# Designs tried in a protein design run: designed miniproteins, single chains, continued (4). Part 113

Each design is a single chain, and the fold is of that chain. pLDDT is the mean over its residues in the fold that is shown.

## One batch from the design tools (miniprotein)

Design m15934
Fold by ESMFold2-Fast:
Structure m15934 (fold): chain A 114 residues (1-114)
Amino acid sequence: PVQITESGGGTVPEGGSITLTSTLSVPITQYPVHWFQQKPGEPEEFVGSVGPDGSVTLAPRYQGRVTLSMDPAANQAYMHLSNLRKEDTGTYYSAVHDSSGNTLFGEGVDVTVV
């Protein structure tokens, strides 16, 4: 089974930046990597996706503030958030679709903007 591990969360000042890392147990170039934000009691909100070809799609409220990338040599995907706002506080998940079409989420990583 594919395993997903996220890292890089923490507490960060408003206007600051943070980079979240996703590591897969399989070659990252096999899957588009999707990123989501979730707040307590709310469904996950789509942030963006990065494809194996380097193509990026971002939800409108994250355009200009988020950069998505992959490093196949490290087997990692990255989400860099800049100009952080208090509404960016939440748990961030990376996800892939398996060969059966199921969405597999990582455990999530917390970001708190102060």
Scores: mean pLDDT 84

Design m15935
Fold by ESMFold2-Fast:
Structure m15935 (fold): chain A 98 residues (1-98)
Amino acid sequence: EEEAYKLVIETTKKVRELRHAPLTEDNVEEAVETYGNALAIAKAGGHEDIADQALKDMEERFREVFGEEKAQEYAEKMRKIADENLEKAKVGLDKLME
């Protein structure tokens, strides 16, 4: 349960940090995981429109840095992470509302 809460808090913090950092080969895996988790949180909160827009914005950033093929690969990974962590994000959000 602490893990679910920590996921929401740490993901929110990392998203803010990554928005200011340039994407590199050294941080792209962390960025994909972080934004995938952020998509899960947005969907868990009922904000599907925000999740869809965020995914598009991140795919565009990946395209600018790594090219089209890698952007599609990373976008697919983010969608998979979001689906895998959706239930955990719901638990974390419920705990924040306590």
Scores: mean pLDDT 79

Design m15936
Fold by ESMFold2-Fast:
Structure m15936 (fold): chain A 84 residues (1-84)
Amino acid sequence: GAAAELEAAQKAAHEAAGELLKLLKEHFDSLPKEKQEQVLEIVREVDAEIEKVNAGEKTAEAFKALAEKIKEAIKRLEEIVAST
């Protein structure tokens, strides 16, 4: 049902956010300054998307889209870490 789909989408977004935060805590302080700036830009983009979902209609589609954006941010951060 719609309620179960919403709950699953919220959980996916929450888990993705937790993974991003874990990577930031593990790697951010060890990165050179220019790469820290790149990571902060990614974090600002994610924060804006979280704020958009929080301010708007809390639908399963909104949380699914948020989870995908956070997963893309995680991939970008992993690429920055791997290039260091």
Scores: mean pLDDT 86

Design m15937
Fold by ESMFold2-Fast:
Structure m15937 (fold): chain A 94 residues (1-94)
Amino acid sequence: MSGVENLVKKYKLSPEQKELAEEIEELMKRLDEAVKNGDVETAKKLYEELKKKVEEFIELVKKDPSLSDDQKEGLIIVARTTVQEAERKVKELE
C-alpha cells in the first residue's frame, strides 16, 4: 500500500492533491534509484523537480477550505519532510 493511499484515507485529498502526491512519490522512487546508482546529475535534477511539485502541493493544501488547520499542518509537515529527506540523500551522494 503506497504512502499516497494512506494520505488519501487520512486527509480525504482532492483529485488534484492526490495526483501531485502520486507524482511526488514517483519522483522520490526515481531519486532513490539515482542515488543507489551514484548518478549525481540525475539525482540533482529529480530533487529540483521534487521541490517544485512539493511547493505546488503545499499551495493546494493551503487553499483547500475542506481541510482543517490541523490537517493542513500535518500535510505540510509530511511534504517538507519529504524534501528534507531528498536533500540529505543528494548531499550524501556529492
Scores: mean pLDDT 80

Design m15938
Fold by ESMFold2-Fast:
Structure m15938 (fold): chain A 77 residues (1-77)
Amino acid sequence: LEELLEEAAEKYPILSETLEEIRRLLGELPESEEVRKLKEELIEALKALFEAKTVEQYVGAVLRIIGVLLDLELLSK
């Protein structure tokens, strides 16, 4: 996961702040079933981002990544 986050931040600098915030939250949250599921969704979203060939596919992957950020922020409260 760490390698995928780093690779995504390098390839898509516009997402670097979002990806860094996700990394921070994942480092601060205790291990739980919900966090594990969000890590799995994040991996799939990052794979979709790297495989995106159309604007629609790219936007879809970005929205999934943002969804993971929002869910992680909710769990941190």
Scores: mean pLDDT 82

Design m15939
Fold by ESMFold2-Fast:
Structure m15939 (fold): chain A 57 residues (1-57)
Amino acid sequence: MMYEFEVLETKEVDKDVYQATARNVETGWEGTGLLSTRSLEGQKQFFDAAMAAEAEA
């Protein structure tokens, strides 16, 4: 399932480690994650997977 995310913040916390915060525009869900990419596409894929896992739980 594809969700639409608004990336609110991206901060580099270590070498190749980024802390990103995103909001689902449909549900208002907000999440923060540590990931190895700064790209918007990679961040959106991460949060899409996280939302899919949340919906299954």
Scores: mean pLDDT 70

Design m15940
Fold by ESMFold2-Fast:
Structure m15940 (fold): chain A 92 residues (1-92)
Amino acid sequence: AEEAGRAAAETTRLGAEAGARLTEEGLGEIGEGVAAVGGGMASTSALQGGHEETAEASREGGEITARAAGSGDPERAREGAERARELAEEGA
């Protein structure tokens, strides 16, 4: 359970970081998609393992970081990624 929570948090963080990087390059629309996919994948993996709280946190975190990336603010995207990671770990 704890390992699955950490994996979901890490996947969400990596997607958000990729989204933030693309936003810095002026590709915020693509960054938004990448961040959302990362959170969705982490959520799906957690659900398959029976970790509903971790799945919900990963999905919510992914949505938050995707919106931040779409806004063109890489710092907000990074802050959202850290919050998503904390929530996913707490849910594990």
Scores: mean pLDDT 64

Design m15941
Fold by ESMFold2-Fast:
Structure m15941 (fold): chain A 103 residues (1-103)
Amino acid sequence: KNLTDLDEQIRVLEEVRRLVEAKDFDGLRRLAEEAARRGLPVGLMMMNIMRQTGEINLDELRKMLETLFDLPEQKDLVSTLDALIERLRRIKKLLEERRKELE
C-alpha cells in the first residue's frame, strides 16, 4: 500500500542519513542493496549510482534526489536528505488525514 511504502521509504532515508553522517560507507552499500532488493526507489537509485560510478557517490545521489523531488540545491547530501525526509513526513500526515476523512 502507498502509505506502507512511504513509511519504508522514510525509514530507509533516515538510515541513509545516519550512515552518511557517520561515514559508514559499507553500511550504506548494504542498506542500498537491501532496499533495492525490496524494490524501494531510493535503494534502486543508490545501486544505479554505484553501477555508474563504481561507488555510492554522495554528490550524485544528492543531485538525483534534488532533481527527482524538485528540491532546491543543498550544500551536502545530509541537508538534502533532511529536506526530503521532512517533505515525505508531511505527505504521510496528509495521506493519514485523508484516510481518516474517508472513514
Scores: mean pLDDT 77

Design m15942
Fold by ESMFold2-Fast:
Structure m15942 (fold): chain A 105 residues (1-105)
Amino acid sequence: SKTKKKAEELRKKMDEVIERYRQRAEELGLSPEAIEFVEATARAVGYRKLAEVTKDDPELAKEFQKESEEANRRFDEAWRRLGRLPYDERLKAMELASEAVREVK
């Protein structure tokens, strides 16, 4: 279906953006917790968009709503862990996450 193809394209875009920003965060020497925050933030926004664009397809909507809820739980945990990092690292992780979110939107 058109909806299924759009969902597949958006998921591929999300995964490509996550991989690029993960690599960039690693190259900058960020901690695993900071890298996880960048990934978890982009994933939460991406799955929220997937749930929204598939809302009129009952099977896909159920799948991506579940993925969105899981991604939100992962984001909440990553945000808590980020708060334990040094201030400068937190700012850099938040900057990269914001950039990744703009590309996933």
Scores: mean pLDDT 90

Design m15943
Fold by ESMFold2-Fast:
Structure m15943 (fold): chain A 82 residues (1-82)
Amino acid sequence: SLRDELVATYTAKAEALYAKAAELEAKGISKEAAELYRKAGDLYLELAEMARQDKYGPPEATTLGSEADALEAEGDKIAAAA
């Protein structure tokens, strides 16, 4: 379905950014890693907002929002260390 394709696309993009951020973090490139973690979080926030507008219905909006918050918090921690 269109919804499943949208979720899959955003999730795939977020996962790719997260994986790249983890690679950079492992290499000690913390500032760039933090930027990519934030971008991954932003994609989940966009998806959560679309769900919250009842385009995809609860409870997914709450789950996706929590995921986005966790990714942004991780990015902020790395940025603070850089």
Scores: mean pLDDT 73

Design m15944
Fold by ESMFold2-Fast:
Structure m15944 (fold): chain A 75 residues (1-75)
Amino acid sequence: SIDDQINTAQTQTANAFDDIQNGSDPQNIYDYAQDIMTQNYDIMQQPGQSDQQIAQIQAIQNQADDIMAQAIRRI
């Protein structure tokens, strides 16, 4: 379901954020966050999304973008 995909993306984003705080390889974090954004783009293309689901997806995209920005500064 879309909710399951959103939950997976939220978990992945939280893991990526934890990795950047713990000093994991910034290139790997950047690539991982890029994959999250790609997955979110695919979710956004699915019909029948609620306003709540759209808001959750947008929040994930914003978080992933911030993670990528933080990671690139450490490369």
Scores: mean pLDDT 81

Design m15945
Fold by ESMFold2-Fast:
Structure m15945 (fold): chain A 97 residues (1-97)
Amino acid sequence: DLDEKLIKAKSVAEMLKLLLEHEGESDIADERKKKLEEELEYIKKNTLSEQEKENLLASLEELKERMITYLKQLGVSQEVIDRLEELVEELKELIEK
């Protein structure tokens, strides 16, 4: 069940990979997950400038909106949407640190 897999996702990157794999885009799913994981490592290891924080928060908000739109089109449960919002909030807190 896709809902169960998405609810158990540990990161935005993992949820995005699961969605891309579901669409049959498995060849780019790993690449996009890796890119997001590399951005997360950069955030953890570096002190971000105000401009970098602004750009990352804007990009994350755009990604969230696109993912929510797609999830709603798939007819996923509210629990999946709630999980995505939880994972996004965790990332926002990390960026704003």
Scores: mean pLDDT 80

Design m15946
Fold by ESMFold2-Fast:
Structure m15946 (fold): chain A 59 residues (1-59)
Amino acid sequence: APSREAALAGLRAAAEAGAAATQTAAYDLSKMGLVRPEAGDGALSAEEALALAEADLRA
């Protein structure tokens, strides 16, 4: 599994690249247990995914 640092770097790069890439990064983070989306069946925005990942790392 990738490190938390690598996962966050990927999410930041995806946010810069656009929303579609951000959805892929959020999925990868969630399957690693790094991000816990409490939202329904929808994809996370770049800002939401990054905030959740950073909160998970700080917790």
Scores: mean pLDDT 57

Design m15947
Fold by ESMFold2-Fast:
Structure m15947 (fold): chain A 90 residues (1-90)
Amino acid sequence: MMSADDYVRLGEQYLQQRNYDLAYQYLSRALDLDPNNARAWTLMGDVYRNSKRNYIASRNSYQRALDLDPNNQRAQDGLRRSTQLIQQRR
């Protein structure tokens, strides 16, 4: 039986391989099982920023991760980067 954490691990593995479509699918499955998974929200922010260039969705994902885990350094860094990219003209 696949847990939310198992899907997060698969999503992170595919994100490291730059397979953003599979990363997105597995992280979406993780969030369907556990919408309070801060790591899944952080990694989803990375997918939106790097693959889809959807900086607003990226920022919102990192903000959700920080609402759940305020000390998450990866989410803090990602939030700053996504905010900076939003301030740059589309």
Scores: mean pLDDT 86

Design m15948
Fold by ESMFold2-Fast:
Structure m15948 (fold): chain A 95 residues (1-95)
Amino acid sequence: SLEEALLEMAKTDPKGVAERLKKNAERYKKIAEELATSDDPLLQKAGELYKKASEVYEQAAKAFEEGNYDETVKLALEASKLDIEADKLVREARA
């Protein structure tokens, strides 16, 4: 059903799907660069996870542009899991 939903979005707003994946990659790359300058070990680890999420979102955008929607969904879910774990570390550092 996720692949079917992605196919429907690709038909109705293909540019929007690709742009969202690329914007997520750019956003997390900037956050990772900012956190890499921190002296907090939890924020440094969060930065590493955001950097990996950014790289996976870039791979998802490429897979989408190549018409590989199964791979796009898989990569987007992997990237989402990485940014969720990074967010948990940021919250822990602020506690």
Scores: mean pLDDT 83

Design m15949
Fold by ESMFold2-Fast:
Structure m15949 (fold): chain A 81 residues (1-81)
Amino acid sequence: SSLVESARAAAEKFATLSPEDQTEATLTFLQILAREEEDPERSAQLRALADELRAASKTASPEEQRALTERVMEEAIELLE
């Protein structure tokens, strides 16, 4: 299967998850990105985003948790550019 098909399937699955499961999926994704990242500084920034999301999610409402997950994903994508 193509990377595009895998990404689409992942995005569709992600949209059906609870806010807590979306957070866990995002944390897993950030850990994978950090591991595959060749730039040590970018890898560290991805790990920092994961730590921030984990901390913030402990006190967030479901709606706030969804917004945090979206923001962290956007920041991770920007780091990869």
Scores: mean pLDDT 78

Design m15950
Fold by ESMFold2-Fast:
Parts: C-alpha cells; structure tokens; sequence
Structure m15950 (fold): chain A 58 residues (1-58)
C-alpha cells in the first residue's frame, strides 16, 4: 500500500475506535469524511482535536 493510503486507513481506524470508546455510532461515510478532512490538517494535535470534535458533534 502507498504511504498516503496507509495513513488514510489508519486515520479511519482511529476514528472508528474513538467513536466506539465514546459510544458514538458513525456510518462508514461519516468516518471517511472526517478522515479526508483530518488528512488536510498537518499539525498532529489539531488533527486529533478535529477528529474528537467531529465525533462528539454526533
């Protein structure tokens, strides 16, 4: 797998695990949208905060 595809899949898996831990049910489409937006964020701390906020908004 190319590095970009591997990063995208890891972010999607992270979102799934975080949503499950927070008791939030997200569709595969919602997870993919959050992951695509998170990929645009270069700062790791801002990326993680964005993911958490998006999950909590559901």
Amino acid sequence: MKKKKAEFERIKNLIRELAALMGVELSDEQIEEIAKEALKIKDLSEKLLFIIEKILDH
Scores: mean pLDDT 78

Design m15951
Fold by ESMFold2-Fast:
Structure m15951 (fold): chain A 81 residues (1-81)
Amino acid sequence: GDVGKARLKGRQLGLDVGNAALDSREEGERKLKEAHEQALKGTPAYAQALADTLRGAADVIPDTREVLTRGADETLEAVDK
């Protein structure tokens, strides 16, 4: 269903941000900005899946933990408004 597709897309985008963050902080921040724009166009399920994946990446990528955690929080807050 549409919710399932939204969750898969959110998770995939979060993984793309995590992979970029492993390459460099700057690439992680760039991909996070793109992910945030997509979350604003999506559903709450998309934003939640993205935020959950970003938090998971933050646990294993210490150099960008604060950026990824903040990005997850901002993604959820943006959908609430």
Scores: mean pLDDT 76

Design m15952
Fold by ESMFold2-Fast:
Structure m15952 (fold): chain A 109 residues (1-109)
Amino acid sequence: MEQGPLHVIEYGAFWSPPSQKILPVLSELSKEFPDVQFLFYSEDEEFDISKLPEGVKYLPNPPESLEVKTIPTVFVLNEKEELLYKIEGSIPPEEFRERLTEVLSKYTP
């Protein structure tokens, strides 16, 4: 079982409704997994970081190793920035929550 803090990164755009729908789920999970960092990267040039929900922080420079083919894409990385899990594109919020909770529960002590 990997030790240390996990990073959950949403690669999206604030103009994108599917990207916006994920943000509340990440905010709720940040309360359940306080040792996990929840990060958001926006492709928007004029993104207002004050509009991010509680527990979600803006990531100005995502790791170059992350391949993004569609938005939103959510990555789960370990403390070494190794990719543990990826969710590509728009899926129902309930399915997104279930998948991410399972992954976080597996890798957080």
Scores: mean pLDDT 78

Design m15953
Fold by ESMFold2-Fast:
Structure m15953 (fold): chain A 97 residues (1-97)
Amino acid sequence: SKDEVVAEIKKLIENNPLLSPEEKALFKERLDAAAAEPDPLKSALSIQVETIALNGEMIVRARQSGDEKLKEFADETIKKINELVLELVRLLDAEAA
């Protein structure tokens, strides 16, 4: 379900060592707001925008850290987020039809 996919993305945010507690709260809040958008097409767009911002922040911080394990973690987490976002967008597109 949409709620289950959103919960999994939020879990990846919570367990992310590249983000501060404040940033984790902010990204989770923005994701919840995007998912709560009643228009499914607007929801899909908002979720993509928020996850692009999240992924960009992870890339920048991982690169700046110089830590190979953090870079690998960022790459793996971004792949998982992209897969979950694709599933979420697919579910929202089905609701729009």
Scores: mean pLDDT 85

Design m15954
Fold by ESMFold2-Fast:
Structure m15954 (fold): chain A 99 residues (1-99)
Amino acid sequence: SERERRLAELLAQADHYNTLADEYIKKAKEYDEKGDVSKEIIYRIKAHFLRQKALELYREAAELSDPETRAVLQARIDALNKEHQERVEKIKKKIEESK
């Protein structure tokens, strides 16, 4: 159906952004190992933005899903969102401590 096709497209896009966010986190780690703090921060911010896009697309996919599929997607969204919020809080604390 049209709904099933849209669901598949949303999930593919969400997975793409989620994977790209992981790649940017790896880039940030490479710059951290080289002592390039400015580039590390830039890649962490880019990864954050990509993860936010992935979460939005997963939420849209969940709304189009049957109850069983929605429950599975919601569990994944909750796990990813928890990790995302924990990273944001750690960054906020580091910024506050540097004042």
Scores: mean pLDDT 84

Design m15955
Fold by ESMFold2-Fast:
Structure m15955 (fold): chain A 82 residues (1-82)
Amino acid sequence: MKKDPLAKEMNEKYTKELPQEYIDKIINAKTLTEAFNALVEAVDYAYKNGLSIKPLLEALENSDSPLAKSMATFLKNLGFEK
């Protein structure tokens, strides 16, 4: 179900997880280039904030987007499968 955008933002700040907007950009990407650019932004954010790539990987694998699942496979190939 869709949540209120403000409540969604507040919840993500409180849990210290990746903002859902980074994940949404990857899931809603229409091209490989858009997905890859969004992935790079999400990974950069996670790295700068000391967050694990594992939640990002799990979110991408649990999506219904074939492109997001391809991005998850790419991360696994780089060794982010734990």
Scores: mean pLDDT 69

Design m15956
Fold by ESMFold2-Fast:
Structure m15956 (fold): chain A 91 residues (1-91)
Amino acid sequence: MVEEVRKRLEEALAEARELGEEAERAKEEGDEKKALELLKEALEKVLKTAKEALEKLKKAPKSPEVEALKERLEGMIKEAEEAIKKLEEEL
């Protein structure tokens, strides 16, 4: 269960990184709106995956590894929500 959640997070972070690289390229080309939209998509991907992972872990047996992963996911959710809100204010 914990390993499955970690793999899914790693995949979502890899996808978000690829979108972030596309956003940097769009910014270099002068398309600032496209860059912001790609960054928002990356953050929404991470947020969705982290929320789904947290819901699965709430049903898991209590262990130090599960508690540590829950804390990490809660931090990721908070940071992503704050970043998305800032991007929406700029769009």
Scores: mean pLDDT 81

Design m15957
Fold by ESMFold2-Fast:
Structure m15957 (fold): chain A 80 residues (1-80)
Amino acid sequence: MREDLAIEALFLAAAAKSMGYTEVADKLIEASQAIERGDFKTAAEKLKEAADIMYSQNTEDGKELAERAKKLAEEAEKLA
């Protein structure tokens, strides 16, 4: 459901912000807003950008957030 994807993106944004990754959190918020508008292509792009940044941090928490963001991007692509 669209609302579930948007909420999950916001939870990931909160997690990223709590870890000090404000730029990643901003991209995840943009993805959530795109999902709410039905712009799943933009949402998937923003989720992939966030995931790539988190993978580059070379931390276990960063990898977990990146994998979750990639799964959300896959679900957004299915809805596009």
Scores: mean pLDDT 81

Design m15958
Fold by ESMFold2-Fast:
Structure m15958 (fold): chain A 96 residues (1-96)
Amino acid sequence: VLEIIQEIQKKIKSLPSEELYEEMDKLVLKLIELKKEISKEEYERLVETLNALIEGKPIDESTFIEDLERLLKLFEEAEAEKLAEILKEGLKKAKE
């Protein structure tokens, strides 16, 4: 689990800063919309998982796959294509 998280983080950090900022802006806008549509608990969990993935904080191993699947849905709905591709590849590896 930790190795997969580290691999995802390395791939995200390998994106050009300009591209990463563009992807993050899309995510922020989508999160603002979702805050009105989902529970406060679900919103906070999405934000925590996103921050953990970007900042290298530990993610709960018992909910790891579920939390990443929620993030992937967020990335896809936000059209953050590059982040979605990285996360999708990491999730595929996690499910092996």
Scores: mean pLDDT 77

Design m15959
Fold by ESMFold2-Fast:
Structure m15959 (fold): chain A 81 residues (1-81)
Amino acid sequence: SRAALEQRIAQLQATLDSLKRDKERAEKEVPELKKEAEKSSGVKSTSLYMRALSLEVTKWLAEEQIPVIEARIAELKAQLA
């Protein structure tokens, strides 16, 4: 049972690390994409704004999921103590 809990914690940690990377990437790339879009026109500007919007959605989903997964990891770790 301890080994099964440790494996589940490892899986959740990997998911958490992935979500945190998605959030950090969006936080870095979105401002740059918006600045480039402001300096662009027509289809190029629209394309850059759409990419920024896609990353903002990814960030929002990550921000919703991170605390849920962190709480679950904490719960499982408490069972190992």
Scores: mean pLDDT 90

Design m15960
Fold by ESMFold2-Fast:
Structure m15960 (fold): chain A 109 residues (1-109)
Amino acid sequence: DREKAEKLFEEGLKYLGQSKYDEAIKLFEEAIKLDPSRAAEYLLNLGLAYLEAEKYDEAIKAFQKAIEVGKGEIKAKALRGLALAYEAAGKYEEAKKALEKAKEVENKI
């Protein structure tokens, strides 16, 4: 399952690069199911795919999950993604708080 999850994740990244967000989302969701141990990285990219698709509530939820299970650089990137998703949704106070948390995590790396 781990090798299959990695292949699905790589294919999802290719679709994301092609702005095929719905295809990328489906592949990242399947990769998370097959390898929950790498869920942080998959959830980060799922959040980015939702953000690019302008599905801000789903992006927020994916980034929050990535923050919950992620550490270090992945957690910092997910916090920055969360800030962007909140800003895009017009939630400026939440965006500022998420960005401050991202900087705090980055200072500990």
Scores: mean pLDDT 89

Design m15961
Fold by ESMFold2-Fast:
Structure m15961 (fold): chain A 61 residues (1-61)
Amino acid sequence: SALEEELRSLSVEQLRALRAGLEGTIAHLEATHGDDPEAQAARDVLEGLRGLVDRLIREKE
């Protein structure tokens, strides 16, 4: 996908920064909107993106 290509172009340092941001956003959604179905759907998307970022970090290292 275009998103995966863009993420693959990032450095390991940039991917680590993105991962930290994603983890923070996921934690915020869980803490403030844990029972909200719309927030849960958003969190599921962000968790998928975090998984992709983790895979790309491992691939580059």
Scores: mean pLDDT 81

Design m15962
Fold by ESMFold2-Fast:
Structure m15962 (fold): chain A 100 residues (1-100)
Amino acid sequence: EPTSEQKKEAKKLFDEFLKKFEEEYEKFKAGEISPDEFIEKALELLKETLKKVPESMKVEVARYLKEVLIDYAENDPRLTEEQKEEFKERLEAIVKEVEK
């Protein structure tokens, strides 16, 4: 079972991820970065966050962040269906790597 301290650290890292992700998403909505650049930045932020998350929380955080990122992608009209599918496949691959 994860300790209270591990859960607290995971939540802090989750909140930091969302803040950075939302900053990149705002740049994407403003046309400052391309859809492909946005996808790469989101995946990079996810990987960096998961490296820092306590092992006991890593699978739970990875699954939750995947769902959050999929929700953002599905609700964005600027992404093509092909870009949405690529993003989902790459997110799933990251989660499967963590589940090993």
Scores: mean pLDDT 83

Design m15963
Fold by ESMFold2-Fast:
Structure m15963 (fold): chain A 76 residues (1-76)
Amino acid sequence: ALKVDPAFAALKERASVFESHKLSAAASEALRVALFSSPLDLAKLEQLVQQASPDDREYVVASLPLPLEVKQRLLQ
């Protein structure tokens, strides 16, 4: 059985509010990079988030279990 990390569980709970929200390819890739890259490639994440639509950008940044300073940088 797959065990879900608490941070990932919190992400799923927030995603349920946007159950019908369709992410762009750039937003989907940004989410993948943030959740599955180790170490986190912030420059690539910033580039992908900036290529996403404003709604997708806000959704991805709000949904990610990242420090506030990183979230502020992504929303610039």
Scores: mean pLDDT 63

Design m15964
Fold by ESMFold2-Fast:
Order: structure tokens, then C-alpha cells, then sequence
Structure m15964 (fold): chain A 106 residues (1-106)
């Protein structure tokens, strides 16, 4: 169905965001400068905002949109006051969103 195809695309895009955040977390733990991590996270934010706009245009379930908005809020808080703890929380939030999308594909 068109709905399942849209959810599958959203799941793939959200998975890519989660992988990018995990790479940023790994790089920060290997000694990459905070300023470089922030630049990576800013790029991730731009991509996440594009995905949210696409989700709204493709009539994704309201709970999925709400979770994506909460995730974006978490990323904005991370950029404002960077910490490894906040980056880890962002990974947890994107994992929750991914799990919700996977549930909808069953």
C-alpha cells in the first residue's frame, strides 16, 4: 500500500539519522573536537527537519510526527548546550521513533 511504502521510506531515513548520530557519538569519544561534533549535529538537524516536513506532507500518523518533533527539540537543545549525555539522549529518541515506524510496518 502507499501508506506502508511511505512508512518504509520514513523508517529508512530515520535509520540513517540514527546511524549519523551514533557516528558523531563515537567520534566525540575518540577525541574529535566539540565544535566539529556540533557541525555534524547541525547537518543532522537540517536533514531531520526535511524528513519531518516530508512526513507532514505524506500524512504520517500524528504520534509519529509528534515523536519526530520531540526528537528535533532534543537535537536543538544539544546544539545550544553540547554534552555527550544529550547526544546519547538524542540517540535514544531516534531509536524510539525507529521502533514506532517498525511497529507500523508489521
Amino acid sequence: SAKKKAIAKANMEVGAIGMALSVAYWLWNKGTDESEIVKLVETILKNAEKILEWMKENNMPEDVIEMAEEFIKTIKELIKNPSKEKLFKSIEKVQELSNKLQELLQ
Scores: mean pLDDT 89

Design m15965
Fold by ESMFold2-Fast:
Structure m15965 (fold): chain A 101 residues (1-101)
Amino acid sequence: SEMEKVAKEIEEKIEEISKHDPETAELLREAKELAVELKDLSTLKTLLKIAKEILELIKEYEKNKESNPKLAEEKKLRIEELTSLVRMILSVLKLEKEKKK
């Protein structure tokens, strides 16, 4: 199943993110689980794209935090923006679940 493949890839990214940002990893996991429950492949693919971008930004932050603190801060702000987007997606998914009651 494409959904199972995407969900597994998201979980792999979440595991790596959790080593650096456990709060963002938990938000991504909750959103992933709810998207799978709702059979929402489109949202699941969006979450994978966001998880990949967050992980890349974390790597760039770690690389630059001592040598280029200003660039590192820009990466951190972008991670915070993407985490806020995950919170918004999670809120929408929770509303969709309530509509099925």
Scores: mean pLDDT 88

Design m15966
Fold by ESMFold2-Fast:
Structure m15966 (fold): chain A 60 residues (1-60)
Amino acid sequence: GDEGGIKALYEAAKRAVEADPSLFPEAVEALRKHGDGSPAKELADKYAEEVERLGRERLA
């Protein structure tokens, strides 16, 4: 279901932020948009929070 797509997007987001931490706001937005109207919204929001944390840690 939607969980598989959200997990794949999360893995892609982590790789993007690892390469360029300044991309974390765009990655967070993409994850939240993908979760909207989905049964997996809570999972998408949780992954968005983790991507934001990772990006902020790398830019600090």
Scores: mean pLDDT 80

